Designed miniproteins, single chains, continued (2). Designs and how they scored, part 15

Each design is a single chain, and the fold is of that chain. pLDDT is the mean over its residues in the fold that is shown.

## One batch from the design tools (miniprotein)

Design m4518
Fold by ESMFold2-Fast:
Structure m4518 (fold): chain A 111 residues (1-111)
Amino acid sequence: SPAEEVLRLLLEIQRLGARALEALDAGDVETALRELERIKELLERLIEIARELGDEEAVRLLEEALRLLEQAMEALKAGDLEAAKRLLEQALDLAAEAVRTLLERLAAEAA
């Protein structure tokens, strides 16, 4: 179901985000970049689902999360680990908020 796919995508984003934050704290740039690239793919999938559902607020939040994630990747490539961590944490918060709105919409349509 769309709700199961959305929940699975969020869980994987959160898991990858935790790994990326641990890698950033360890100064492991290569691992952090790899995890961020994987998060990017999952965010892009969530954006497509949000668009198909017509959830304009979720699209806005997810596009902002994607922009912050791309900024985190650029900061990381520049060696600014503190900026990368802050931007990643902001992106993860927005992704969680977007998924909450998507799940509320899916629950309303199922009723």
Scores: mean pLDDT 90

Design m4519
Fold by ESMFold2-Fast:
Structure m4519 (fold): chain A 62 residues (1-62)
Amino acid sequence: KKITVIDLGGSTPPDILEKVVSEVKPDLIIRSATGGSPDRLAAEKTIADKYGIPQKVYFGDD
């Protein structure tokens, strides 16, 4: 059950995320729902899909 996880705050740019993901290749990306616009979430989802990594959105962080 060991996985590599990246937790994304609402302010991480997609280009920086892609660089980190390409180097780390995490098993899961976690993203705060309150920190992202639909466009930002879509861009991050595209990067996750490009690398075959699931993205989980969570609540409870304003």
Scores: mean pLDDT 69

Design m4520
Fold by ESMFold2-Fast:
Structure m4520 (fold): chain A 79 residues (1-79)
Amino acid sequence: AAEEAAREAAAEALRAELSKVVPQEEADEIAELVRAGDSEAAMEKLRELVEEGKLTEEQARAIVAAAQAAAKAAYEAAL
């Protein structure tokens, strides 16, 4: 469904951007939360990475924006 396509696109965009700045294992874990529809847990882990100094706030916002844009495009394409 369109919602499933949106979640998958968001997870892939988030994983791609995160893997540039954090270890692949952490990027994969957060992407799986997005695929599962657990946006709250995904956002919590991003917040933790910012507090640990592994991400800047600007990088975290850019990653979230990219995931949201990908989700929107996939949702609209699936309608």
Scores: mean pLDDT 82

Design m4521
Fold by ESMFold2-Fast:
Structure m4521 (fold): chain A 68 residues (1-68)
Amino acid sequence: PPPVLPSTEELIADLVEWARDLVENEGVSPEAALALLTALVDKEVDDPARRAAAIRALSEEAARLAAE
């Protein structure tokens, strides 16, 4: 297993914070924030396992933000 930084956990934390910032500070809907960041992850993250983990975390955060 490759010991590469940033870790998948760190990537997820950054993306979740970015989604929260878009919704709370930029006035973007949770649905739009999810779509934008999912597109970015799909374009920029080549590792399919990291991509899947990031998209899953973004989906969960978008659902949380939509419930508030």
Scores: mean pLDDT 77

Design m4522
Fold by ESMFold2-Fast:
Structure m4522 (fold): chain A 71 residues (1-71)
Amino acid sequence: AAAERERAERLLEEAEELYRQGKREKNVDLLMEALRKAVEAAKMARSLGDTELQKRAEELAREVAREIEAL
């Protein structure tokens, strides 16, 4: 449980950093990678029953998807 939560948190942190870089550079590959990691973090959080982490990851995934659509 603890190791799985740490992994989900790490994926979310990586997604946040990739999202910041992808927005700054207008780089679709970085944004796609951010989306993939945010979705993985949301799935892991859901399996763990961590509703707050799940909501954060799902919100990030929506923001990343909107940035990709705006490119």
Scores: mean pLDDT 87

Design m4523
Fold by ESMFold2-Fast:
Structure m4523 (fold): chain A 66 residues (1-66)
Amino acid sequence: PLSQVDAISNVPLLNPFTLSSGHVFSARSLRGYLSKNEKVDPIDKKPISDEEVEEIRNFDFDDYVS
């Protein structure tokens, strides 16, 4: 599962966020996924902790591009 590609959007990682599962996603794509879907890991569908969800919501969205 080592990859530089976001599993949600299938594009290169932007502002990478690592879940406790070890899966890495673009923070923006992950926020969009959680807004449309239940709070689960997009790859293995295991529940995401409230702590991780809060980290994603608290992630800075300044003028940052990869």
Scores: mean pLDDT 67

Design m4524
Fold by ESMFold2-Fast:
Structure m4524 (fold): chain A 55 residues (1-55)
Amino acid sequence: MEEEIERIRNEVLKEALKLYIQASLEKDPKKRQELFKKMNELAEKGVEEIERLRA
């Protein structure tokens, strides 16, 4: 289970970093906000999955 939690955390972090780089290069504030929203949703899903595994 700890290995699974670490894998989930690493995958979420990797995808979040990709979205962060895209947002940093985005010139349109509205599209940048959409990318940050996607990052937040990804992080929330990751936390929920990890919390379920820790039950």
Scores: mean pLDDT 78

Design m4525
Fold by ESMFold2-Fast:
Structure m4525 (fold): chain A 101 residues (1-101)
Amino acid sequence: NPEAEALLAEAEALLEEAEAALAAGRLEEALEALREATRALARAAELVISVEKGVAIELRGIGDILEAKYLYKKDKEAAAAKLREALAELKAELEELRAAL
């Protein structure tokens, strides 16, 4: 599925961008990259597995991002930890979706 393969490649690049941003302490950039990666992975999941899998990925990813955004104003370390958790979860979803191709 060429469309799904393109979306997975886009997600991988965005996850690498998020990882680099987190390592540099650029939390707002990491948050935006993870948001875009979540959308790409959700669309890929709809194409290769099901609509329900895509919705599950999007709800989890967006939920983690919103929690990190809420934490950012109170505790930047907690926000960074939540974004790293989201990154790890999205990386696992990427590997699962590649196995489904």
Scores: mean pLDDT 88

Design m4526
Fold by ESMFold2-Fast:
Structure m4526 (fold): chain A 63 residues (1-63)
Amino acid sequence: MKLTAAQEAAAALRIMAGLLEGEEKAIEEAKEIIEEYGEEEARELAEKFPSLKEIVEKALKEL
């Protein structure tokens, strides 16, 4: 299922807010997004927000 622009922005903000608490929290937020929307949607999010790519890839590796 494709994310809307608003859902993409909200998901990106959740991961970025996690990064303010630390990398582990950002990875946990990214895992929740992967579980909610799927792996392909999370990868597309990382392509649109390249600052999140490392966190998304780490979350995918830990799943």
Scores: mean pLDDT 79

Design m4527
Fold by ESMFold2-Fast:
Structure m4527 (fold): chain A 98 residues (1-98)
Amino acid sequence: GAKELAEEALKLAKEAIELAKKGKLDEAKKKLDKAIELLRQAAKLLKDDPKLVLEVEILIGLSLMQLGVGRVIGEEAEGIIKAAEQLIKAAELILEHL
């Protein structure tokens, strides 16, 4: 259900932070991509709460923006960490709703 998807996304986002801190940027980005996919799946299961779905989508958008900014300014590891923090907030928001 949405809970299990959000819990796995939370775990993956936390793992991405640790990988980014170790300079494993490609592995960290793969974890973030999977976390985003799981959060999108969780949001689809919560379609009867449009405000929650919108807040999750905004946090995913902010995550993608942080990845882009970090890449452009040459701070890719920091961009990954900030992106992961937005995905953690999205996962926690879903878990608090359940």
Scores: mean pLDDT 90

Design m4528
Fold by ESMFold2-Fast:
Structure m4528 (fold): chain A 71 residues (1-71)
Amino acid sequence: MEEALRRVADALEVDPEWAETGRFIRELIEKGLSYEEMIEEAKKRNPLAASVIKMVRKGLEEGAAQRAARA
């Protein structure tokens, strides 16, 4: 979970348009917040970060389902 979000945050930080959003997501991860807590904080302070976190979570849920189907 956190590793996937951290990788996305790292990728966003190298994009000039998304650097602040990536940095903000990294700060939420380092605070040790859950996905739900990160989304709620992001909704209040950075709605773009909230959207990114939701997309990563959905991707992880779908990826876990694919791995279970292959195993």
Scores: mean pLDDT 74

Design m4529
Fold by ESMFold2-Fast:
Structure m4529 (fold): chain A 67 residues (1-67)
Amino acid sequence: MEELIKKADELDKQADKAFEEGNYKEASTLYFKAASYYIDAGDFVKAQESARKALEARQKYEEKLKA
């Protein structure tokens, strides 16, 4: 369980960096991976937070495609 949370935390941090750099597609993918690991670990609060960030990154990516 703890190892899954650690993996999710690392993915979430990588996603945060990608998001800050404007790499929204990569950020979205990494946030979804983090959310999946949080779900497997039973941490639904963190899973929901990462999933929300993934959706935000996806939205920004789609906005770039239309610009």
Scores: mean pLDDT 83

Design m4531
Fold by ESMFold2-Fast:
Structure m4531 (fold): chain A 63 residues (1-63)
Amino acid sequence: MREEAEELIKKGEEYKKEGKYEEAVKAYEEAARIYREIGDEEGALEAEINAGLVRIEEAVSKL
């Protein structure tokens, strides 16, 4: 499970670099869900912060 969450973080970073913001957000949100299931509150919070930052970047890029 932790390895799966880590892979999702990497996929989120890749999607973000490609400008695939919705896919990046979904990857980070799924990683946060997995981190919570295994009791990693810090990992979950970091993933949620990354998802929020991607949403902000998407909004700014469309201005």
Scores: mean pLDDT 83

Design m4532
Fold by ESMFold2-Fast:
Structure m4532 (fold): chain A 73 residues (1-73)
Amino acid sequence: MLERLRASVDPEKARAAGEEMLQKAIEAAKNGDISTAVAYGVAAALYFTLAGEPEKAREAIAQVDKAIEDAKK
């Protein structure tokens, strides 16, 4: 079932959505809204995974984590 659901997803649209969510996560982190940054970061990682880009999903999580850490300094 999961493989069929993934196959039915448009990877181009999933990738675009992931990039939009990642930008929103970074912006929220810079504004000190950590809960919103985490929520958008998780959404970005899920979209990149659905797009068949698991490495980009890992990079997105790392970027959001770093932005959150920098915002706390």
Scores: mean pLDDT 78

Design m4533
Fold by ESMFold2-Fast:
Structure m4533 (fold): chain A 77 residues (1-77)
Amino acid sequence: MKVDEVFKLIDKDGNGYLSQEELDELLKLAGVELTPEERNALIKEISKDNSGRLTKEEFEKLLQKLGIDVDELIKKL
């Protein structure tokens, strides 16, 4: 899956989670401008454990919610 490729490229430490910093960089590359308040609210909605980190499944849900095309995103990485 292309989501797996994007996740692997962003998950630099290979721990299976995306940090808030890695997520911010991804959103910036995708051309999604969120305020800190909007970003925190979105992460809180998607992250079930409130850790500020996203699993691959939560990341996929985030991309779908924001309408981010994985094919276009991978071209920018």
Scores: mean pLDDT 73

Design m4536
Fold by ESMFold2-Fast:
Structure m4536 (fold): chain A 73 residues (1-73)
Amino acid sequence: ELREALVEKGLSEETADRIARMVEQAAHSPEELERLRKAVLETLDSLPPDASERYVVGKISVAIAEILRERRR
């Protein structure tokens, strides 16, 4: 689950829960979800390959992509 992955990477439970909730709320709006996915992918592409933040951003990107995929199926 996204929240657990964020907590494991050093975010507080409160911060991780807030981020997961925002992603879930955006999942009810296809336009907002697409905007978030694009922003996350652009952020991931701009990070150096060895940046520790890349792992967290990658997890968020995967979670958004999975939600979007489920919504279109």
Scores: mean pLDDT 66

Design m4537
Fold by ESMFold2-Fast:
Structure m4537 (fold): chain A 65 residues (1-65)
Amino acid sequence: SHATGGRAAAERAAEAARAGDGEAASLMKIGHGSFGDPQKAEEGGRAAARGDAEAAERYARLASA
């Protein structure tokens, strides 16, 4: 479901940020507790799964806004 997908996407983006993406970590922290759009968070998770860190970051920002 989209709710669990959005949370998983956010967690994966956060783990990628911890692995060495300082900017992604900062952006995730801004929206960390409140993704207003779980579908965009899910899109970020798919991008991260493809290895597309840039798209994952963009969707994390959009989801947190």
Scores: mean pLDDT 54

Design m4538
Fold by ESMFold2-Fast:
Structure m4538 (fold): chain A 96 residues (1-96)
Amino acid sequence: MKLDPKTLEIEVRLSLLQMSLSVTKLILETNELSAEELKELIEQLEKNIEEAEELLEEAEELDSPYAPELVEQLEELREEAEKVKKELEEKLKELE
């Protein structure tokens, strides 16, 4: 199949968001985080979720055989990012 520039752009941006989420998960698992650090990670995840929603809309409009797979991966990324955000918010609450 031939990858058009728009499909490639979405795939690259999806991969970058997936890497960002993986790094955030690793930080959460391996470090004792301050309230300030937790707030910064929550803000970053909120921005990543917003970008994933934007890419999801763009992927749904693609006339490409790769569109359904990209939509699925973006939905999974969004759901996982929201789950990690909730874990960060719970950690922040424990520091009250």
Scores: mean pLDDT 81

Design m4539
Fold by ESMFold2-Fast:
Parts: C-alpha cells; sequence; structure tokens
Structure m4539 (fold): chain A 57 residues (1-57)
C-alpha cells in the first residue's frame, strides 16, 4: 500500500475498535509528515469523523 492508503487503513481499523483518539492521531501524524498527499481530502474527512466520535468517548 502507499503510505496514505496504509494510514487510512490503520485509522479505519482503530475506528472499528472504537479507538477514535488513536485513529485521529494516526491521521494527524500522516498529514504532518505528508502535507501534500494526494489523499489529503479523504484523510481530512476521516480525521473529522474520528475527532467527532472521540468527543463522545
Amino acid sequence: MKEGELALKKAEEAIKLKEYEIAAEILKRHLEAFPDTPLREEIEKKLKEAEEKAEEE
């Protein structure tokens, strides 16, 4: 997998385990390391979802 695809996969796995804070951290770290990633829109969308769910629990 490309690095961005791997980050999305790991974040998705964390979301399935209800580890939303971990999912958000994975996505934030990827955007910090690769700010010009072609998957930026998908990563930002997934990050927003993870952060909103993390606010709940």
Scores: mean pLDDT 77

Design m4540
Fold by ESMFold2-Fast:
Structure m4540 (fold): chain A 86 residues (1-86)
Amino acid sequence: FRDLFLEGLRAFNEGNYEKAIEYFEKALSIRETALGYLNLGEAYFKLGKLEEAKEYFEKALRLAKEENDELLIKQAEENLKKVKEA
């Protein structure tokens, strides 16, 4: 999980969003995390895939609320607003 997630972050920072998606999806298949779904949604948003981005931000928000992670809740809500405004 950790290595796949870090490779996803590296690809995202290099602007390789499709590669980032590949790694984040593999990481999430091992363990579902709010942060993982948030990053997956951001990668889809960068590619202009707004429906997929919205789906993953909604999954991130649900998990963040279950975990009572105030910061991730705010980040997911802000990203959902960006999708609606795009």
Scores: mean pLDDT 83

Design m4541
Fold by ESMFold2-Fast:
Structure m4541 (fold): chain A 113 residues (1-113)
Amino acid sequence: SPIEEKLRLAAGAAIQAFRTLLETLRDKYPEIAKLVEEAIKLFEEIKNASVEEGIQLMKRVLEIIDKIIELLNKAKEKASPEEQGVLDQAIKTLNTVKEYLKSLIEEIEKELA
């Protein structure tokens, strides 16, 4: 269905973005990187999920994104100016993905009877 294709494409794009975040965070922020890996696994599940399951999995991803943003903001408080720039870029990427997923959930829920 067109909705299933939208979910699959959204999950694929999010996986690519989160793999880039994982490479950026892995060495200095392993606890945050672990949450990024959990989000990637959920996006992989969304690619093969029903529409209803996909929405529930996306809602779980949004909770993980909020936790990642919280931890990144805490890490910024003790970071060097150079590291703060990297963490700011990660937070901006996460907020962009978060808003996209929220919009997608709203669109799909409006299309479901």
Scores: mean pLDDT 88

Design m4542
Fold by ESMFold2-Fast:
Parts: sequence; structure tokens; C-alpha cells
Structure m4542 (fold): chain A 60 residues (1-60)
Amino acid sequence: SIEEKREGLIEVLEATSENEVLTEEQKELVKEAIEKVKKVKSEEELEKLEEELSKKLTEL
């Protein structure tokens, strides 16, 4: 379900935010993504947020 996928992604993002390899800007992006994930209502929106976060983290 979307709820299970959302919870799983939040757990991964929370773990990622504690990684010392990430810059402050990358950690802020992850925190913002967690807040957005909490508000998503569809699987398509969730997938879009994952793609956008991945792209932004790679570009930094």
C-alpha cells in the first residue's frame, strides 16, 4: 500500500540524514523530502519525490 511505501521511504531517508558523508545542503534536502513524503497521497507522487531527491543529491 502507499502507507507502507511511505513509511519505508521515511525510515530510509531518516537513516540517510544521519550519514556524515552528506553535506549540510544534502541533509536539508533529505529533511525537506521527509516532510513532503508525509503529505503524499498517491504512489505516483511518492515516486516523483524519490526521483527529484535523487537528482538533487547527485547534482550537489
Scores: mean pLDDT 77

Design m4543
Fold by ESMFold2-Fast:
Order: C-alpha cells, then sequence, then structure tokens
Structure m4543 (fold): chain A 78 residues (1-78)
C-alpha cells in the first residue's frame, strides 16, 4: 500500500511520457527493488502504469471521469 503510493507519486511527479526503470524508482522512493517490483505489479494490474521496453510509465488513458465528461459534452452538442 505505502510502496504503491510512493511509486505512483514518483511517476506522477515526472513529465508526461517519462519512462523509469525499477532501479530508478527504487532510488527515487528509497524502497528496495523488491518492494518497487511488487508495487509496479499492482499498478500494472490496475492499469495505472504500462511497461515500455525496460521501464514503466503512467498510463496515458483518460480517467473514467474524463471519459464520462467527454460523453456528456458530446451528447449535449448532438
Amino acid sequence: SEAVRRVSDALFAQPPGTVLSQAELAEMTGLSQSAVSRALGVLEAAGAVVRVGRGYQLNEAPSPAQLAAGEALSAAMA
């Protein structure tokens, strides 16, 4: 839980499209590489991060709230 939050916070703090390795995330968060690996597994399973080559980045997919807002706007303009 704490490891998941720290890893997600570290990724969110980066510019969009930033790819970070497990080792870079361990250095940034102060977590062990094992803790980072487990946290990344949870975040990837949740769809919050995607694997890119040898690293990970935040999933660029719009949030459910943003998707719902877009649908509502489209319906209102139809």
Scores: mean pLDDT 71

Design m4544
Fold by ESMFold2-Fast:
Structure m4544 (fold): chain A 79 residues (1-79)
Amino acid sequence: SAEKSAKLRREAEALLRSLENLLDILEKETDPERQKILREQMKAYEERLVELINELEKLGDFETAAEFRKRLQELKAKL
């Protein structure tokens, strides 16, 4: 449904923003234990984002799903 697709898009955008913020924090972090916690949180957000992208594809929103996959891949390349 259009409502479900819109909700998934909003959640995916929020997760991408959270991942970008966590990456910025991780790049400035010098404590190995805090780096580990940040990487674990980022992994959880990435897994949830992939689930949302897969749901968008199941709803036929292939174009939005492809854009989110590209943005996630670009973000992961910076890790």
Scores: mean pLDDT 88

Design m4545
Fold by ESMFold2-Fast:
Structure m4545 (fold): chain A 79 residues (1-79)
Amino acid sequence: MKEKALEAVGLAATALYRQGRFDLADETLRKGLKYIEEGKYEEAVQVALDALRQLPASPFTEEAIARIEKLLEEVKKES
């Protein structure tokens, strides 16, 4: 569970860095890691999704969003 939340936050931050959204990537890492430390894994994955949804629509962002949506379902199933 924690590993899946960390993966989701890491995927989002990496995608944001690659798109030049450095401040948003840093905020996403900070907020996501704080939720993970609090045991709020669904909230951490939701932060990752919300951040990626701020990027322009492209095959790259849609694929990243789909991967994190799958991680969210897995986190919910284990909760």
Scores: mean pLDDT 83

Design m4546
Fold by ESMFold2-Fast:
Structure m4546 (fold): chain A 60 residues (1-60)
Amino acid sequence: EKEIEKQIEIIRKDLEAYKERVDRLIEENKDNPELVEELRRRREAAERAVDELIERLREK
């Protein structure tokens, strides 16, 4: 159980780093609305994928 929580913490930290990177790209490319929308979609998809992965890990 504690090993699973440690894995979840690592996954969440990786997601946070990814989201920060995407947010920087959005700010740098705010003059390109098509790219901004694509980056937002990818950010949301990454959050969903991580949520699903965490649920799988907790099922045992």
Scores: mean pLDDT 81

Design m4547
Fold by ESMFold2-Fast:
Structure m4547 (fold): chain A 144 residues (1-144)
Amino acid sequence: MEERIEEAIKLLKEASEEAKKAYDLFNQMSTLYRKKAEEYAKKDPRLAKRYQGLSDLLDEMSKLTKKIYDLLDEAIRKLEENPEEGLEFAKKAVDEIYKISERLKNLADALELAAPYGTPLLKQAIEEIKKFDELVKKAKEVIE
């Protein structure tokens, strides 16, 4: 029982770090595109609207990735404080993370269509999403 909980905590910590990296990248890109929208508002209103749309998508992705990060950190904390209550919480957190991860994948597809010339930061953020999704799957197999 103890060894499985330690393994689950380790996998959830690794997933939390990857989710935090994705959050920081999406938040940085959302802020950048919001500033571009403000810069172009008077010069090219159509381009400004396009940059605002990209900023809004990236802000939604940032908020969803933060929810994943917050759920992972709360699951880790509960598993460390009380393993029995922590396991029940971690199961519910993992199921909620899967729903959020599906929404993030749909938003990533919409973002690739809206910005086919994605920055290196966007590609990195998508790879961090794949990494934490794989780690959350492994943590689920240990928790079940």
Scores: mean pLDDT 84

Design m4548
Fold by ESMFold2-Fast:
Structure m4548 (fold): chain A 61 residues (1-61)
Amino acid sequence: MSEEEIALEAAKFALKNPDFSYEEQVERAALIAHLKALSQGRKITMEQALELAKKAIEELK
């Protein structure tokens, strides 16, 4: 699974919560993507995870 695919799945999960603002959804998606990437042995920064999360949320529009 690519980092972009991980971010896309994280974004789909974050977008299911209607109580979160856009900024909160981005932060949630970034955190999920970061932890998932680390669990697969991928070394990404939280800053990179935030950028991937923003792209994934935009792609799902």
Scores: mean pLDDT 78

Design m4549
Fold by ESMFold2-Fast:
Order: structure tokens, then C-alpha cells, then sequence
Structure m4549 (fold): chain A 60 residues (1-60)
């Protein structure tokens, strides 16, 4: 969907709160196009972002 690409870009945002929100929303949408970006987010320096990415991958 048109919403997936901007959210994938938001996973690279300098603000960890933005990256966390993007990961959760990608999980809610459930589009498998997000899987490679979410797998990368499992290695994010912020623990809350890593947890959000793991939760999102479990929903896809």
C-alpha cells in the first residue's frame, strides 16, 4: 500500500520514538514488503525499537 514506503523510510529516522512508531504501524498493516526493513530494525541501537520490530514481524 502507499503507506508502507513512508513507514519503511521512518525506520531510518534519527528519532527512536519515530522508528518505534513506524515499526509498530508496519506490523499492524501486515504487508510483507516491510519484512527486510523490520529485520534490520532488530539490530537498532534502541531497545524499544528492537522490541517493536520483533512484535511487528510476529504479526506479519
Amino acid sequence: SSRVAPLIEALSDPDPAVRRAAALELGRIGDPRAVPALERALSDPDEAVRKAAALALGQI
Scores: mean pLDDT 85

Design m4550
Fold by ESMFold2-Fast:
Structure m4550 (fold): chain A 80 residues (1-80)
Amino acid sequence: EREDLAIQAELLAMAAKSMGYNEVADKLLEASRAIQAGDYRTAAEKLREAANILYSSGTPDAKRLAEKARELAEQAEALA
Protein backbone atom coordinates (compact mmCIF):
# COMPACT_ATOMS: atom_id res chain seq x y z
CA GLU A 1 0.00 0.00 0.00
CA ARG A 2 1.09 3.62 -0.70
CA GLU A 3 1.09 4.58 2.98
CA ASP A 4 3.19 1.57 4.01
CA LEU A 5 5.81 2.24 1.31
CA ALA A 6 6.00 5.94 2.22
CA ILE A 7 6.45 5.09 5.93
CA GLN A 8 9.20 2.56 5.11
CA ALA A 9 11.04 5.18 3.01
CA GLU A 10 10.79 7.69 5.90
CA LEU A 11 12.11 5.12 8.38
CA LEU A 12 15.07 4.39 6.08
CA ALA A 13 15.68 8.16 5.81
CA MET A 14 15.81 8.44 9.62
CA ALA A 15 18.25 5.52 9.79
CA ALA A 16 20.47 7.02 7.05
CA LYS A 17 20.48 10.43 8.78
CA SER A 18 21.43 8.86 12.14
CA MET A 19 24.45 7.28 10.38
CA GLY A 20 25.52 10.58 8.78
CA TYR A 21 24.26 9.86 5.24
CA ASN A 22 22.39 13.15 4.89
CA GLU A 23 22.23 13.12 1.05
CA VAL A 24 20.81 9.58 1.16
CA ALA A 25 18.22 10.67 3.76
CA ASP A 26 17.15 13.55 1.47
CA LYS A 27 16.69 11.16 -1.49
CA LEU A 28 14.67 8.74 0.66
CA LEU A 29 12.40 11.59 1.82
CA GLU A 30 11.94 12.63 -1.84
CA ALA A 31 10.98 9.01 -2.59
CA SER A 32 8.42 9.04 0.25
CA ARG A 33 6.86 12.25 -1.13
CA ALA A 34 6.75 10.77 -4.64
CA ILE A 35 5.00 7.65 -3.29
CA GLN A 36 2.43 9.83 -1.48
CA ALA A 37 1.80 11.66 -4.78
CA GLY A 38 1.38 8.33 -6.65
CA ASP A 39 4.55 8.97 -8.70
CA TYR A 40 6.04 5.50 -8.30
CA ARG A 41 8.49 5.97 -11.20
CA THR A 42 10.20 8.93 -9.49
CA ALA A 43 10.06 7.08 -6.16
CA ALA A 44 11.85 4.06 -7.66
CA GLU A 45 14.53 6.31 -9.23
CA LYS A 46 15.21 8.09 -5.91
CA LEU A 47 15.29 4.78 -4.00
CA ARG A 48 17.81 3.33 -6.48
CA GLU A 49 19.97 6.49 -6.25
CA ALA A 50 19.98 6.16 -2.44
CA ALA A 51 20.90 2.46 -2.68
CA ASN A 52 23.81 3.21 -5.06
CA ILE A 53 25.29 5.82 -2.69
CA LEU A 54 24.96 3.41 0.28
CA TYR A 55 26.60 0.54 -1.64
CA SER A 56 29.58 2.80 -2.42
CA SER A 57 30.22 3.48 1.31
CA GLY A 58 31.67 -0.01 1.97
CA THR A 59 30.24 -0.43 5.50
CA PRO A 60 28.01 -3.38 6.52
CA ASP A 61 25.33 -1.07 7.97
CA ALA A 62 25.18 1.01 4.77
CA LYS A 63 24.93 -2.21 2.71
CA ARG A 64 21.91 -3.33 4.78
CA LEU A 65 20.20 0.04 4.18
CA ALA A 66 21.06 -0.22 0.46
CA GLU A 67 19.40 -3.66 0.27
CA LYS A 68 16.23 -2.28 1.92
CA ALA A 69 16.19 0.73 -0.42
CA ARG A 70 16.54 -1.60 -3.43
CA GLU A 71 13.62 -3.75 -2.16
CA LEU A 72 11.45 -0.63 -1.82
CA ALA A 73 12.48 0.45 -5.35
CA GLU A 74 11.34 -2.95 -6.70
CA GLN A 75 7.99 -2.56 -4.90
CA ALA A 76 7.55 0.98 -6.29
CA GLU A 77 8.37 -0.25 -9.82
CA ALA A 78 5.70 -2.98 -9.47
CA LEU A 79 3.12 -0.27 -8.64
CA ALA A 80 4.13 2.02 -11.52
Scores: mean pLDDT 84

Design m4551
Fold by ESMFold2-Fast:
Structure m4551 (fold): chain A 62 residues (1-62)
Amino acid sequence: SAAEERAREIAEELEREMLREHILNGKVYTKEELRERVVERLQEELGLSREEAERILDKLGI
């Protein structure tokens, strides 16, 4: 679905940002922190509920 494609794009973008922060600033991020930020972005951009966003991430294995 379009929401699943967007969730993958957001996750990839955030993973790149988190890796950059790790390399430049030594910050370490967990899978749970990545997941939470993807949920927040999906809620903001697509108007999804938390439960809908989490179901999409579960389907994608994020």
Scores: mean pLDDT 84

Design m4553
Fold by ESMFold2-Fast:
Order: structure tokens, then C-alpha cells, then sequence
Structure m4553 (fold): chain A 104 residues (1-104)
């Protein structure tokens, strides 16, 4: 269930990320990203790895949007990426806290 929830958030984040890359960097950049996504889907990830990737994708989305005036549609895509990153963090926060408490 946890893995399935994070995998779904990861897939939804990748879809919105592809849309944003296509809009801000063009169709060839989006195609390269989509090719890497296809390769990544062949690799099994842990819940933590899915969450880390979602957060990294949000950081990259903010970098893509830096010094660019976004359309309403692009702002909505960025907001959705942010929301999924916040959801992934919220889901993983108890597990991260527990792991940190187990380290001396």
C-alpha cells in the first residue's frame, strides 16, 4: 500500500514534469526526459526512493521555472508537482523520523 501510493505519486509527478519540460524547454527535451522515465519504470524502487525522486523532481521544476514568466497552465503544473512532493514528504516523515531516532 505505501509503495503503491508513492509509486502513483511518482508516476503523476513524472507526467506533470514532462508537460512542464515540454512547455519550458521544448519537445526534444521532453522526449529525452520521457525516454529516461521509461528506463526508470523498469527499475524497482523502494518507497523512500520514490519519495526522494518526487522531491528531486520538484526542485528541478523550480529550477526550470526560475526567471521564466509562467502561463496559468504552467503555474498549475508546477503547483501540482509541489503538492505531490509535499504529500510524499508527509507520507514518509514518520519513517524518516523513526530511522533518524535509531541512529546514535
Amino acid sequence: DLKEKLEKLWEETLEKMGELIRALRGPEAARIFEKQVEKSKKIESSPGEYAATIITLYDYAEELAERVELTPEQREALAEIKRRAEEALKIMEPYIEKALKEQK
Scores: mean pLDDT 80

Design m4554
Fold by ESMFold2-Fast:
Formats: structure tokens, sequence, C-alpha cells
Structure m4554 (fold): chain A 60 residues (1-60)
């Protein structure tokens, strides 16, 4: 779970952008591979978790 109080205004904005980009990427993979809704959601979770970890590493 992200501690929102640890994020600057800029980093909070970046997190929102990462969520949007992760969802778009999962949707494109879903179209390409004819994935089910559950598989698309799982793909989103995996992509977002990786990008979230990168953001957290940057602020550490």
Amino acid sequence: MIDATALSKEQSRRLLELMSESWKEAGEEGKKNNLSAVEIWRKFAEIFQEREAELLAEIA
C-alpha cells in the first residue's frame, strides 16, 4: 500500500499517470492476446506493481 503522505505533489501526479499508462498497456495486451477481463485485470496489476516499485525506489 502506498503511503500518500510520503509522496510529493509531483510524485502523486506521476503515480496517477503510471496507473493510467498501466491500464492502457494492459488493455492493448488484452486486445493483442484476446485476454479475458480477469486476465486483463491481472496484467494491469502486474504492470502497475512494477512501475509503482520503480517510483518508490526513486523516492527512497
Scores: mean pLDDT 74

